Designed miniproteins, single chains, continued (2). Designs and how they scored, part 87

Each design is a single chain, and the fold is of that chain. pLDDT is the mean over its residues in the fold that is shown.

## One batch from the design tools (miniprotein)

Design m7016
Fold by ESMFold2-Fast:
Structure m7016 (fold): chain A 77 residues (1-77)
Amino acid sequence: KEQLRAEIERLESELAELEEKMKNDVTPEQIKLIREAEYYIEKARVYLEHQNDLEGARKAIEKAREAIEKLKELIDS
């Protein structure tokens, strides 16, 4: 549980850093990935903190990570 919580916090920090880097110059594709990452980060929190569903939390974390990695690729391109 603590490891999953730390991972969620790490993903939140990484997403915030990417949003700061982009400022107001965002594409529709980047906005979609930001929303996808936010959605799965919230899902991971719900699974972990409210439902005590560790497997659900892990899957949501992986989906959030996928969205963040795709966002990084678009920013670095």
Scores: mean pLDDT 79

Design m7017
Fold by ESMFold2-Fast:
Structure m7017 (fold): chain A 70 residues (1-70)
Amino acid sequence: SRQEIIDKIRELLTKAGVPQETIDRIIELIDNGDFEGALELLQQIYQQSPPEKHPLMLQAFSLFSEMTRS
């Protein structure tokens, strides 16, 4: 379900050390159907993240991509 995917994205971003406020903003954008805004913010966080966190971020990207497919 969409909620299960959102919960997994939240968990992955938390493990990657993303601030809770930023995670909440991404989820708000998703809930509002602003997938472009959510993707832009995810990309910004990825660019700012240390290399050791990239695998968690890429998993979050994959789940986000799956969720946005019609």
Scores: mean pLDDT 84

Design m7018
Fold by ESMFold2-Fast:
Structure m7018 (fold): chain A 80 residues (1-80)
Amino acid sequence: MEEIEKLKAEIESLLDPETARAVKLGIDYAVKLYEKNPELAKLVLESVKRFAERHLTPEQARKVSEAIDKILEILEEKKK
């Protein structure tokens, strides 16, 4: 989904390369899981938000959380 790829790029621009890689890997894993287990995928995304809160400033963590929430909305819309 190109919209998810754009949101991942936004996250990458906010973070150092190592943190961005970890966050993007978590998102990719959640996207793959969403078709088989949307509840587990949501838990993975929550874990990514917690990771961001621990490693980032409150402002950066908020922006990452907003991007992840948009990714969830996209997954819910496109999952029929």
Scores: mean pLDDT 78

Design m7019
Fold by ESMFold2-Fast:
Structure m7019 (fold): chain A 92 residues (1-92)
Amino acid sequence: MKVEKIESSNKEEIEKNKEDAVVAEAEKEVTLKSGDKAKIKVKVSITKDGTVYIEIEVEGPEMDKEGRDAVSKAVKEAGEKAMKEALEKLKK
């Protein structure tokens, strides 16, 4: 199935396409000003046809703009790590 998705919150669609996919996951934690931690998980799936699926999960308290900016940076870092790992697996 050839569907290009940069972000996907649809687990069913990812599950259907991941049978032949290379999958990599990365996790990151961010400490907020309140001392609470936000946990970020990024899952990257690359199918045989080269379609990329990215699933992002964020678990944490309600946060202000500064907290959201910190989480956004962590998502980018986790996404880069997961993508790099997926591409490395794809090469083998």
Scores: mean pLDDT 72

Design m7020
Fold by ESMFold2-Fast:
Structure m7020 (fold): chain A 104 residues (1-104)
Amino acid sequence: SQMEKLKEIVDEFLKKLREIIKTIKDEKVKAQLEQELEQMESGFQKALALPDFTKALQRILVHLISFGGEVIVIARQTKDENVKEATEKILEVIKETVKKLKEL
């Protein structure tokens, strides 16, 4: 079903994001991104509990775009190369995930 494919895409996204965040050496930035990830995961769980696929997809896209905006702010403010590389990888994963979601 489309809902099962949506869940698979979301689960893969969260797994990739967790692996990238683990590579961050700046403890403050890492803690901030871990907190933002937990908030997004909660939002995804609520979205996936909706009976309407289109509403679930729209809610997930809103959470992804919001999280991406927060990552862009971190990327622009940091002078740490490790943080820059991690945030660039996160933004690439977000872009690829949004592309997959729009193909559903």
Scores: mean pLDDT 90

Design m7021
Fold by ESMFold2-Fast:
Structure m7021 (fold): chain A 76 residues (1-76)
Amino acid sequence: TPEEVYQQFLKDLEEAKKLFEEALKKGDEKTIKDILEGFERGREVLRKLKAEGHPLAEEMLEALEKAEKEVLEKLK
């Protein structure tokens, strides 16, 4: 269901944030870059899904943007 997809998406975002924090601690620049690029691609995909009227696409986009803001703040 769309709700199950959304729940899995939220779990994936939490895992991405965890991996990002570990990469920062290790100085793993490749993983940091890969995760940031993943957020950029995710935003593009979700904007398209929102335009198509996909259920929960707006909520997913908001969750992604919040997670991206949190990881970007950790770079400061």
Scores: mean pLDDT 84

Design m7022
Fold by ESMFold2-Fast:
Structure m7022 (fold): chain A 85 residues (1-85)
Amino acid sequence: MAVARAREEARRAREEAIARLTRAGIEGEGLSEESARALAEAIARGERPGLVEPQTEVGRAAAREAEERAREMERRLAEALAAAA
């Protein structure tokens, strides 16, 4: 039961992270929704984004913020799983 709840919370946290990162890409870099979402999904998976590299200082700052948020989401995921173990 607790493991199922932790996995559902993890899934929701990942979806929230992707949504926020997508928003940051659109607002920070002026990316299209498709490019921003693809970048957000790559960051949320801990992958290096290979689709588009931020070309402005604002875009690089947004990408770093997105990476920090992705790391925070992974940390929350690990903590939720540990609490359920």
Scores: mean pLDDT 62

Design m7023
Fold by ESMFold2-Fast:
Structure m7023 (fold): chain A 93 residues (1-93)
Amino acid sequence: SEVEELLREGAELARETKEELEKKGESQSVIDSATLAYSDLEGAVRASPEEAKRLLRRAKSYLEVAKKKSSPEIQKKLEEGIEIAERAIELLE
């Protein structure tokens, strides 16, 4: 389904972003927030629609926290993750 494809894209983007944050030596708080967002996006792929929405809203919040504290180069990828989470929530409503 469109939602499943979007959630898989979001999880993959979050994984790549987490690896890039670790490679660049970003602050632990940014890495932790991105890691929690990644976990929630992966969980949403196999969750019920109601649980997926809850996980996606939480993932979006973690990505927003990471974005505020990250370098400009990473902010774009975090913003893409936020947009994917928002779109997935809309499709599940």
Scores: mean pLDDT 82

Design m7024
Fold by ESMFold2-Fast:
Structure m7024 (fold): chain A 61 residues (1-61)
Amino acid sequence: SMAEKLAKLEEMAKKALEAAKAGDVATARSGIHEVEKYAKEIGAEEFAKEVKKEVERLLAE
């Protein structure tokens, strides 16, 4: 269902954000790539843009 797809997208985003908070640049960047790919598949590109901005902000700190 769409709800299950969104839950999966949120879980993927959560992992990317946690990696960024931990300073794990490689995992965070791989996570963004996966989030963007899955978001395109399910039509949630705006969500992916927000996640990318937050991850990039955290990595710049």
Scores: mean pLDDT 85

Design m7025
Fold by ESMFold2-Fast:
Structure m7025 (fold): chain A 84 residues (1-84)
Amino acid sequence: SAELEAEGRRLLAEAKREIAREAARADQVITRLDALVARAKASTPEEARRLGDEAAVYAAASGASVETVRKLREGIELLVEAAQ
């Protein structure tokens, strides 16, 4: 739905802004996360969950806070649900 897409985009944008403040090499991290999100939206539900988990682990490994990672995961889940 359009509402799920809008909320997913909002959470993803907020997570990216927090990553820009928190993470080392934030521009490269954000580029990688955008690629993972695009793949998740175009994937099967099972593969999308795996890609969302990969994105969360990558963000955390790059220095994102627990709250930032939570927002990222929620944003991806909503965007994937909207794309189904």
Scores: mean pLDDT 84

Design m7026
Fold by ESMFold2-Fast:
Structure m7026 (fold): chain A 98 residues (1-98)
Amino acid sequence: MRQQLYDAIDDFRRLALGRSRQQVLDAALVGVRRIQQRGDYRSAQRLQDAVDQSRGLSRQQMVDTIVQTLRDIVDQTTNPFHLQSVRDGVLAMVRHLR
């Protein structure tokens, strides 16, 4: 399961680097909303904080910040609920950029 989630994060990064800053921001906020809808307020807040911290940064730095935050959440959790909610969020972000 974790490998599939890392693959989804890498797919997001690849797509995001080919999109505008606004499209990347919109995709990240779709991810935040999806994770919140799953009831994972902690992971949603971490992703929201990453978005807020990156608003003044370049597109590359914004993508790097979001990707690093998602990887950190995956690395730091053993709870299947948080892994599943973050996966649903990342897949929603990927769909938004396609």
Scores: mean pLDDT 87

Design m7027
Fold by ESMFold2-Fast:
Structure m7027 (fold): chain A 92 residues (1-92)
Amino acid sequence: MEALEKAAEIVMPFYKLLAAKSLKSATEEDLKKFEEEAERVEKELTPEQVELAKEAAELAIRGHKLVAQGVPEEEIERLAEEILRLLEELAK
C-alpha cells in the first residue's frame, strides 16, 4: 500500500490548487505556491499520470462540496471508490 501513498502525494498538489481556486480559501501567495508545486510535479509525470492526478483531485473537490451540501453517504462512498481506482492506476 506504499504505492497508493505515493500516488496520493502526486495528487495532493493538484488537490490543493483546485481547493484554493474552488473554495476561495487561499491568499494570492498560497495560490501561486500551489501552482508552482503542481507545475513541478507535472514535469516529473507522464501526460497520462497528469490526467489521472487531475481527475482524482477534481473528484476529491466534488466530494468536499457534496458533503457540505448534505448529500447521501452512498454517493460520497461511490466517489471515494472512484478516487481509489484512479490512485491505483497512478500507482502502476
Scores: mean pLDDT 78

Design m7028
Fold by ESMFold2-Fast:
Structure m7028 (fold): chain A 86 residues (1-86)
Amino acid sequence: SKENIEKAINDLKEYRKKVPPELQPVIDEIINLLKQGKPTEAIELAIKHGLYKIAARIIKAYVNDPNSGLYKKAEELEKTKEDKLP
């Protein structure tokens, strides 16, 4: 839902504070893509920059069904070893 996307954007703003300064503009671009209704591009940009927890957070907000295959893939993505978000 739109409300779930707004909650995800608020979480991304908090995650922004935890990443290196060089990745903060990337998170800003991801947020702008979400505001434009471009979740696929936002997810791809997050993955490109090693922000797997952010990518998973976006997927879960858009799917919002724990029984969905996409939601389960997001749960697996959160377990990625080399995440740039602590």
Scores: mean pLDDT 84

Design m7029
Fold by ESMFold2-Fast:
Structure m7029 (fold): chain A 78 residues (1-78)
Amino acid sequence: MERKAERLPFEEVEKMLEEFEKDPEKMEILKKLIGSLLGVPEEEITKERLREEEKKGNYLVQFSAEGLEELVESKLKK
């Protein structure tokens, strides 16, 4: 894991959503994590909403896209 937090581009988040689309459990966990970071309900986490938040200057701060994926898988298994 990286020690430094960084801004996670919404484009990377959109790619993760697309990859997790075939696994609804992972998708639900990912949306909950993103929602908690942005202060948005998980049900409202869509590609369009993420782009709107980015335009407003709101953004995620996270270690990496890979780190988010690992965290989602960890929560799914545990």
Scores: mean pLDDT 61

Design m7030
Fold by ESMFold2-Fast:
Structure m7030 (fold): chain A 80 residues (1-80)
Amino acid sequence: SARKQFIAEALLLAFGQIETMVKRGVPRSEILAKAKELVDGLNVSEAERQTMLDILNEYLDAVLAGDKEKVKALIEEIKS
């Protein structure tokens, strides 16, 4: 659906921004604040917003841990 595609594209954009910020050494709290700002700018339901924030938090933790397999799995799940 168009809505599912919209949410997937927003998540993938946020994933790329998270990776860039981690590489630049931005603090975890600041990265999470930027992710929240991105999601808050979207016309999504509260349930969708919470799901997106949970996914972004899981993605950030995987990137910070250097867990390349988990990072790839999360990207592929969103693209499917």
Scores: mean pLDDT 86

Design m7031
Fold by ESMFold2-Fast:
Structure m7031 (fold): chain A 98 residues (1-98)
Amino acid sequence: EEEEKRRKEREQTLKIVALSLRAIGEYWEALQAIEKGDLETARRHIENLRRILDELESLKKEATPEQKKVIDSHIAFVRDRIAELEKLLEEKQKELEK
């Protein structure tokens, strides 16, 4: 029973880490796409960040109190990155229209 609990806690931690790494990757890919003026690719990566946000919120439901604190930090990070990217995307769209 303790082995089962520790295994599930490790699996949960690995899932949180994997989602965080994916979020960083999607963020950088979105930044690169915006810089290149590839707004459709940028929107796709922003949508991937939204899916990662949903997955983090789902993991939070089964998380320990300590893991919930970590997940909340990652949720805040992803939300801030999405808001930043949407602002940059709007600014780039206006630049390309002129």
Scores: mean pLDDT 84

Design m7032
Fold by ESMFold2-Fast:
Structure m7032 (fold): chain A 70 residues (1-70)
Amino acid sequence: MVEELIKEALERHKKEKRASSLAVTDEDGVTIAVSVYDRPVSNPGKTPTQVSILRFSAKGELLSKETFTV
């Protein structure tokens, strides 16, 4: 019912790709920043609603995960 509609809306928002990611690779591993927006990204100056920073080792193991709301 209402709960199912909310779940479908959230999955639809994921499919609309209201998120962007930036990956930086160095000799020690990979840093990935994931930015989530309240609307689809069409302007590069748009401020994200939430940013998550993920650090992976060169072997692909998750070393750290940090999330910020702005």
Scores: mean pLDDT 60

Design m7033
Fold by ESMFold2-Fast:
Structure m7033 (fold): chain A 94 residues (1-94)
Amino acid sequence: SEIDAKLREAKDTLIAEYKKMAELIEAVYNGDTSKLPELKEAQAKAEQAHRELVELLAAQPNPAVRQQVLAELQQTRQELEAKYGEPLRAYAEK
């Protein structure tokens, strides 16, 4: 359905923004403050993508589809925490 297609697109967009945000967080953590504007933009895009995803999840009547999306987001979080560790944790605490 159109809602399912939009939900998949929103999920993929959010994952891509999270990955980009993690790379920028690491760069800034390692002293590249020139990346701060890009990081702020990536954070804003991730926040927008997350809001869109939440609305689409609420509109999705199939719990199996919702669970699949949430599982993919959790997997992405685990991968990013494994790859970026301390920079990502330090950023999340702010």
Scores: mean pLDDT 84

Design m7034
Fold by ESMFold2-Fast:
Structure m7034 (fold): chain A 95 residues (1-95)
Amino acid sequence: EPLSPELQKKIQELLEKQLELLKKLLEAIEKGDLETAKEYLKKLAELLIEMQRLLGTAVPEEKVKESIEKMLKALEDPEVQEHLKAKLQEILAEA
């Protein structure tokens, strides 16, 4: 579906911010800074919601909130941290 030049620019800006936040999230997890990692995870969720709004996709706000709360608690598990580090490294290597 055709996107306006303004929407294309906004989406590009959000994707660039997402990449920056993913890099910072990886660094925070590698340093064991869970509070900073949780902050970046929340910001990534906000960018995802904004992108979905720009694309005209309905955002199930309650489900997003529940998912984020589950992810934030899971991030305290070292096994989850290792899995997330591996996934972030894969994503960043392909970007």
Scores: mean pLDDT 76

Design m7035
Fold by ESMFold2-Fast:
Formats: C-alpha cells, sequence, structure tokens
Structure m7035 (fold): chain A 77 residues (1-77)
C-alpha cells in the first residue's frame, strides 16, 4: 500500500538522522511514533501498524530506539 511505503521511507530517514547524530533518541522516538499514528488514522485495518508502534516503544524503554525503529521497518516490510 502507498501509505505503508511512505511510512517505511519516513522511518528509514529518521533512522539515518539518528545514526548521523542529527537528532536525539527522544526526537527519533517522537517522530517515528507520530509517523505511525498518522498512518494508523489512514489505515485503521492494518494490524502491522500497532505492532510497529509497540516495537518502537519497547526499543525506547530499553534505551535502544535505533533497534526499535529497525524492528518497526521489518514488521512493515
Amino acid sequence: KKEIEELIKKLKEILEKLKKGEISEKEARQEALEAIREAKYKLPDDKRLSEAEEAIREGAKKGKVEEGIKKAIEILE
């Protein structure tokens, strides 16, 4: 779906910014969760969006936001 492809691209961009030190882990978490919530509004029937959101939250809880975003991308692909 177009919205899922767009979300994956956004998450990959956030991941690149985080890896380069352009944004903090807190900012990366906020941007990634916002992107997923916007996608959930447009695609309320796609179960993978809730799973991707949980992956990011779990990553943040463990101080591994980068791994959380990577897992979210894997779930959506």
Scores: mean pLDDT 82

Design m7036
Fold by ESMFold2-Fast:
Order: structure tokens, then sequence, then C-alpha cells
Structure m7036 (fold): chain A 100 residues (1-100)
């Protein structure tokens, strides 16, 4: 669907940006990749059910905000920037779903 294609384009752009921020930090790189894999599976599973998709995206956003708070507490600037990119991406995907 057009919505699925638009969501996946946002995911691809954000993944590239977040991985660039993570750079050579293997732990952040692995966490970022795992989050993107989870998001792609959420989109695939719920693409035809906007209410369930929004629910799953809200749960992911809450988890990402908790990861962001933990990264800030540790002073991990790379993790903070990566998680901020991920949160912004989830917010943009939620906007696309709500417009559909």
Amino acid sequence: SKLEEEMLKLVEKAEKEALKIAGDDEEINEDVKNIFETLKEIIKKYKDNPEELLYALNLLEDSLKRLLEAAKAKGDEKAVKAYEILIKMVEEIKKLVKKS
C-alpha cells in the first residue's frame, strides 16, 4: 500500500541517520538495528489495522523514551542522539497513520 511504502521510507531514512550517529559503537549500533527490526515487524503485522498499529507504535515510543532517559542519566551523547532520531521517526509514522 502507499501508506506502507511511505512508512518504510521514513524508517529507512531514520535508520541511516541513527546508524551514522552510532558509528563504531557496537552496543548502540546493535540496539538501533534491533529497534528498526521490531518497527518493521510492527508495520508488517498491523499495516491494515490503523488502531492496532497506533497502539503498537505508542508502546514502542514509550520504550524509546525510557531508553532516552537512561542514556541521558549515563551521559551517553551518541545513544541520546540515536534515540531522539528514533522517537522523531515514530512520531512522524504516527502522523501518517492518523492522516490515513
Scores: mean pLDDT 85

Design m7037
Fold by ESMFold2-Fast:
Structure m7037 (fold): chain A 80 residues (1-80)
Amino acid sequence: MKPKSIEEILEEARKKLNEIFDKMMKSTDPEEQKKLADEAINIVKEAREKIEKVSTDPEEREYFKELADEIIKQLEEFKK
């Protein structure tokens, strides 16, 4: 497989996250919302790991790590 660029990894994650967020906003079931939040957290974690493997710039790696951690924090707060 051709290695994905950081932009391609981010776009793929964004498309998946937008689908999950749309489902979360339309759902009235707290258990479904928690499941969708967990799926979104996993997408963010996978994207971060892929970026870490592709990126050779420490500043870029730290930026995306912080961005991922913030998104995960927001999703975990949504689960409560």
Scores: mean pLDDT 78

Design m7038
Fold by ESMFold2-Fast:
Structure m7038 (fold): chain A 87 residues (1-87)
Amino acid sequence: MEQLGNDYLEQAKQAVEAMKKALERARAGDVDTAYRASKIAYEQTVEFAQKAAELTGKESEAQKLIDEGKKYYDETRAVAEARRAAA
């Protein structure tokens, strides 16, 4: 159970990193693909972080990952919305 919880925590960290890279791609002009990737990665971050917290009790660490992921997702969404408004 502890190993499974740590695996979920690692998956959540990887999803946050994917959202960070998606934000960089959105800023470089690949907006629609990056926004879709960021949405999927954010949903994965929330799911994996919640499972990790339940299995390990690392609730504060899990919440920090969710908060960081939400920041990158919100920024990517803002880039996508600005581009769609201009189109």
Scores: mean pLDDT 83

Design m7039
Fold by ESMFold2-Fast:
Structure m7039 (fold): chain A 91 residues (1-91)
Amino acid sequence: MIDQQRSNLIQTGQQLGNLITTLTGNVDYGNAVINLSNFAGSDPSSAQSLGQNIQDIINQVASQSTPDNSQQLQQGNQQLQQQIDNYVQSV
């Protein structure tokens, strides 16, 4: 059901945002990823463009992180992009 894909997207966005805050201490970037993920779940027509905005935040944060933290952030983003794709395909 579409509700399951939406829930998975929102939960994955929450996890990625919390990961950003934990690894980098940057609460603003973490909250931005959470908010963009919530908006993507509310408007599937904008979900792909919001996914690009999240990728831009991850690239910004990763460029200032250690290699290990950068890898974890990119892996989390890949999981979130997959949930966005699954959600959009379910609509």
Scores: mean pLDDT 84

Design m7040
Fold by ESMFold2-Fast:
Structure m7040 (fold): chain A 67 residues (1-67)
Amino acid sequence: SEEAKELIRRALRAIAEGDLAAAERYIRQAVSLSPEAEGLLREALRLAKEGRLAEAGRQITRAMSLT
């Protein structure tokens, strides 16, 4: 859905800015709208929390292609 894609884009921006609290909020909302992206979005959040921001961004981009 377009709403889920918009939330995923906001999560990607939040990760790039290092705002993990905002990223987690957007990811939770995106998962509720697009359950098929849940695995990739949860993995992206885990990677971001570990400081692996580039890899987290790649998982977010893959999640957008599923939504």
Scores: mean pLDDT 83

Design m7041
Fold by ESMFold2-Fast:
Order: C-alpha cells, then structure tokens, then sequence
Structure m7041 (fold): chain A 90 residues (1-90)
C-alpha cells in the first residue's frame, strides 16, 4: 500500500510540474489537464483502497494528493479555455 501511495504522489507531482512548465499552447494545456485528471482519479482510488484496508494515514495522504491534482487540473482547464477563446477571436 505505501508503494502505491508513493507512486500516486510521484505521478501527481510530475503532472503538476508538467503543467507549470506548459506555455500558452492549447495542446500543452489540454495534455496537462488530462494527465492531472488521471492522476487525481488514481490517487482517489488508492485513497479509497487504503481506507478500506484500515490504512487511515496512507488514505489521507493519497486523498491530499488527489485534491492537489484536481485544483491544478481546474487551473489548466481554465487556461486552456482562455487560450481557445483567444484563437477564436477575429
């Protein structure tokens, strides 16, 4: 279980770093949003599994990771929408 939690932490941290490195490119922001969303879902699944197995502390760590990834995903989605709208303007 601890290795699964560490894996989702590393996955989320990589996705967040990739998002922070993303420029104003719609493609880069959309890719970052997808990776962040996937990381958040996996972290939630690991958190639920840890909770069901009685690993409360590990569950809380995985849930925290999921929340961080979700917030970054929302920011990436907002920036992607703004970039798309800018491209549509005459």
Amino acid sequence: MEEEVNRVIEEADRAIAEFKAAGPSVDELTAAMSRLGAAAIRAEQVAEKARKEGHTELSEKAYDVSERARKAMEEAGKRATEAINAQKQA
Scores: mean pLDDT 81

Design m7042
Fold by ESMFold2-Fast:
Structure m7042 (fold): chain A 82 residues (1-82)
Amino acid sequence: MAELAEALERAAERLAELAEKEGLDGEEARELAREVLERLLASEDLLKQARFLDLLAEELEEIDPELAERLRRLAEELRRQA
């Protein structure tokens, strides 16, 4: 689903911003975020994907509350399909 992929890519950008604020290298932070995104999209376990989206939403809530709400909505949708 394109919307899920776009939300995860935006989440990866926000995670990279958080890692940079904590003193990590920007390039390393972006690579780590992309790795997380890739693993989530490659998973065939919808419940595992939903759990990761919930955790990601909690982490990003103060940085991007609109994205956090979108991630929670997508997590509920994945749980309903599982």
Scores: mean pLDDT 74

Design m7043
Fold by ESMFold2-Fast:
Parts: sequence; structure tokens; C-alpha cells
Structure m7043 (fold): chain A 59 residues (1-59)
Amino acid sequence: SVENSEKALEYLKKAEDIRAELQKAKETITDPEVRQKKISELEKELNKAKFEAFQALAS
């Protein structure tokens, strides 16, 4: 269960916040170069948060 670890929940909440920021960036940033750079950065942070949540659940 995702809720078995407080550390895992912290990383999952961070992933949720990053997903919301990604959606906001896609819909609010009008400059295509700025938008693409922001999306790329947020996708990297999302992948890191997912990995950290997985590691916390494993041990």
C-alpha cells in the first residue's frame, strides 16, 4: 500500500504537485521555448520523485 510509508507519501505528494505544475505550464506559458524548457525540467523532477517514492516503498 502507498500509505504504508510516510516517506513514500511525501514523494508521491511531490509528484502530484509536479503534475499540477506541468498542466499549468502547458496551459499558461505562451512562449514555446520557455514552455518546452519548463516542461522538460518538470518531467525530470517528476521522474525523480516517482523513483524516490518507489525506493521508499521498497525499503
Scores: mean pLDDT 78

Design m7044
Fold by ESMFold2-Fast:
Structure m7044 (fold): chain A 83 residues (1-83)
Amino acid sequence: MGIKQVAPEGEVVEEVGEQFNLTQDGTQLTIEDKASGKKVTLTIADAPGAVEKPQSASQYAAFMIRQVGDQLDNADGTTAKPL
């Protein structure tokens, strides 16, 4: 049973985007959410570019499909498909 708690497009998505600050420094990826209070730091040691950039379009497509799949699997009604 669904409950109407989702805001119109451009509100919930914008709020999440503003709270989530992604910082990338070469081989070091730091996800810092000063607004939400979450902070994750990933340091790529001796394998530079292993997970930073895809080697081919196929790998890039697979990565994108995975992200979309994760959003669909965990769809809570917050996905507004901002264009």
Scores: mean pLDDT 47

Design m7045
Fold by ESMFold2-Fast:
Structure m7045 (fold): chain A 104 residues (1-104)
Amino acid sequence: MVEERKRRGREDIEYEIILNNSPTVEELRRAGERLGLDPRVLEIMEAFLEGDLDKMYELMREMLLERGISEEAAKEVLELLKSSNHVGYLMIAVAIAIAKELDK
C-alpha cells in the first residue's frame, strides 16, 4: 500500500485490492476447467469481463431455466440485477466460489 499516489484516497486503495485479487478471463477459464466448473458460469463471467452485459444476462436466463426456474421468475431476477447496477458483485461472488473450490 506504500506506492499510493497522493491524488488517491482510501477508497481507491480498497478498489485496487479488489482488482488485484479479481481473476482475469484466462485465469478464470483455467481454474474453471481444472475444477470442473459449469462451462456456463465461465461464459457468463467472460461476457461480464468483456462488457457484453446483454450476452451475460442471456446466459444467466438460460442457466435459471435449466435449473427449473420459470421464464417469468427468471425475468424478474434479471430485472432486479439490472436495476441494482451491482454487476461487480457477481464477479466477487464467483471469485469467492472459485477460491472455495481451490480450498478442497
Scores: mean pLDDT 59

Design m7046
Fold by ESMFold2-Fast:
Structure m7046 (fold): chain A 61 residues (1-61)
Amino acid sequence: MLSEEVREKIKKYLEENGDKFSEKEREALKLLAEGHTGGEVAKKLGLPVETVSQYVVKATK
């Protein structure tokens, strides 16, 4: 699970830039912001864990 500060940053980025993400990127970031781990999100969306990690990096800069 990501720290509270990182999750808050993801939430803010989605609110400000949600339209710039693909459907899967938005869904992954929303699940991470809700407190799911990268592994749980990867399993739920059928994505590699590395891909989910890249979404986090993009959203947090």
Scores: mean pLDDT 76

Design m7047
Fold by ESMFold2-Fast:
Structure m7047 (fold): chain A 63 residues (1-63)
Amino acid sequence: EEFRKVAEDIVAARERSRGDEGLPVHRPPDSLTPREFGLIVQEAIERGLTPEELAKMLEEAAK
């Protein structure tokens, strides 16, 4: 559930801040390393995934 909320915030923030002043700073969940989190987020945004799909990927990576 925490991953879903983080994913929604990331997707919404990226859409609103695209090309303006840069992306808002978001902390990775404690269950993931910053590198793993960044790669998952980057891939999800590049592929145009929904927040629900991103949250699922984060949950799987945290295991």
Scores: mean pLDDT 63

Design m7048
Fold by ESMFold2-Fast:
Structure m7048 (fold): chain A 83 residues (1-83)
Amino acid sequence: MSKEELLAEIAALLLTMSLEQLKELARKLKERFSDNAALQADLDKALAQTDREDMLGLIMTALSHLSREQLEEALKLVEELLK
């Protein structure tokens, strides 16, 4: 799966998530990808949002900074939160 295909699959799953699930995802992504400064900055901005759509947009921007292999890890993390 390409980086673009992974981002699209993750985006489709995030659209089904509540605001509280998106906050939990943002926290878990910060823990998993602690060394990615660009992702950390966008996730900090996401966690400051009160609007679900703004938070989702910032989470997707944060994920765009990840490599394809890191996006495969992020997808697994999203799938685990939806169980």
Scores: mean pLDDT 87

Design m7049
Fold by ESMFold2-Fast:
Structure m7049 (fold): chain A 72 residues (1-72)
Amino acid sequence: SGHEAGRHAAGAAAYDPSPEVLAALTEAGRHMRAGDREGALAALERALSKAQTPAGREHLTAAIELVRAGGA
């Protein structure tokens, strides 16, 4: 039940990703553990096209850069 408002504003400093961003990071992590870098990039790029917030887009872009640069 939505009883109190304003908790959402506190998320400006705290990391509060959309469910889509969190799901994409989880899928990408699974691909990376399996050694499937292409699958990880595809999952992150798909989420980036659906990201609604600037913070979400920035986080996904950073994750894509880490996967591409590291190749780990």
Scores: mean pLDDT 69

Design m7050
Fold by ESMFold2-Fast:
Structure m7050 (fold): chain A 83 residues (1-83)
Amino acid sequence: SREELIEELEKKAEELKKAWQEYIQEQIAKETDPEKQQQLKELEQQFIDHIDKLVEYLKKHGTDEQLKLAIKQLEETIEYLKS
């Protein structure tokens, strides 16, 4: 159902945001330059905002097929970040 697709989309978006935060925090821990650490923190927040806007847009305007494609793309990105 559409409701199940929306729930899965929201779940995968939260999982991606968490994986992204963990990835960026690891990069910050390896970085010694305070200016570059600040840039990484800004990049972290920009990505989170982008994912939130994408999910909101798809919930309001997305077709079921677009939701399925988005879920698959989020899953592939999560696997890439965890590898």
Scores: mean pLDDT 89

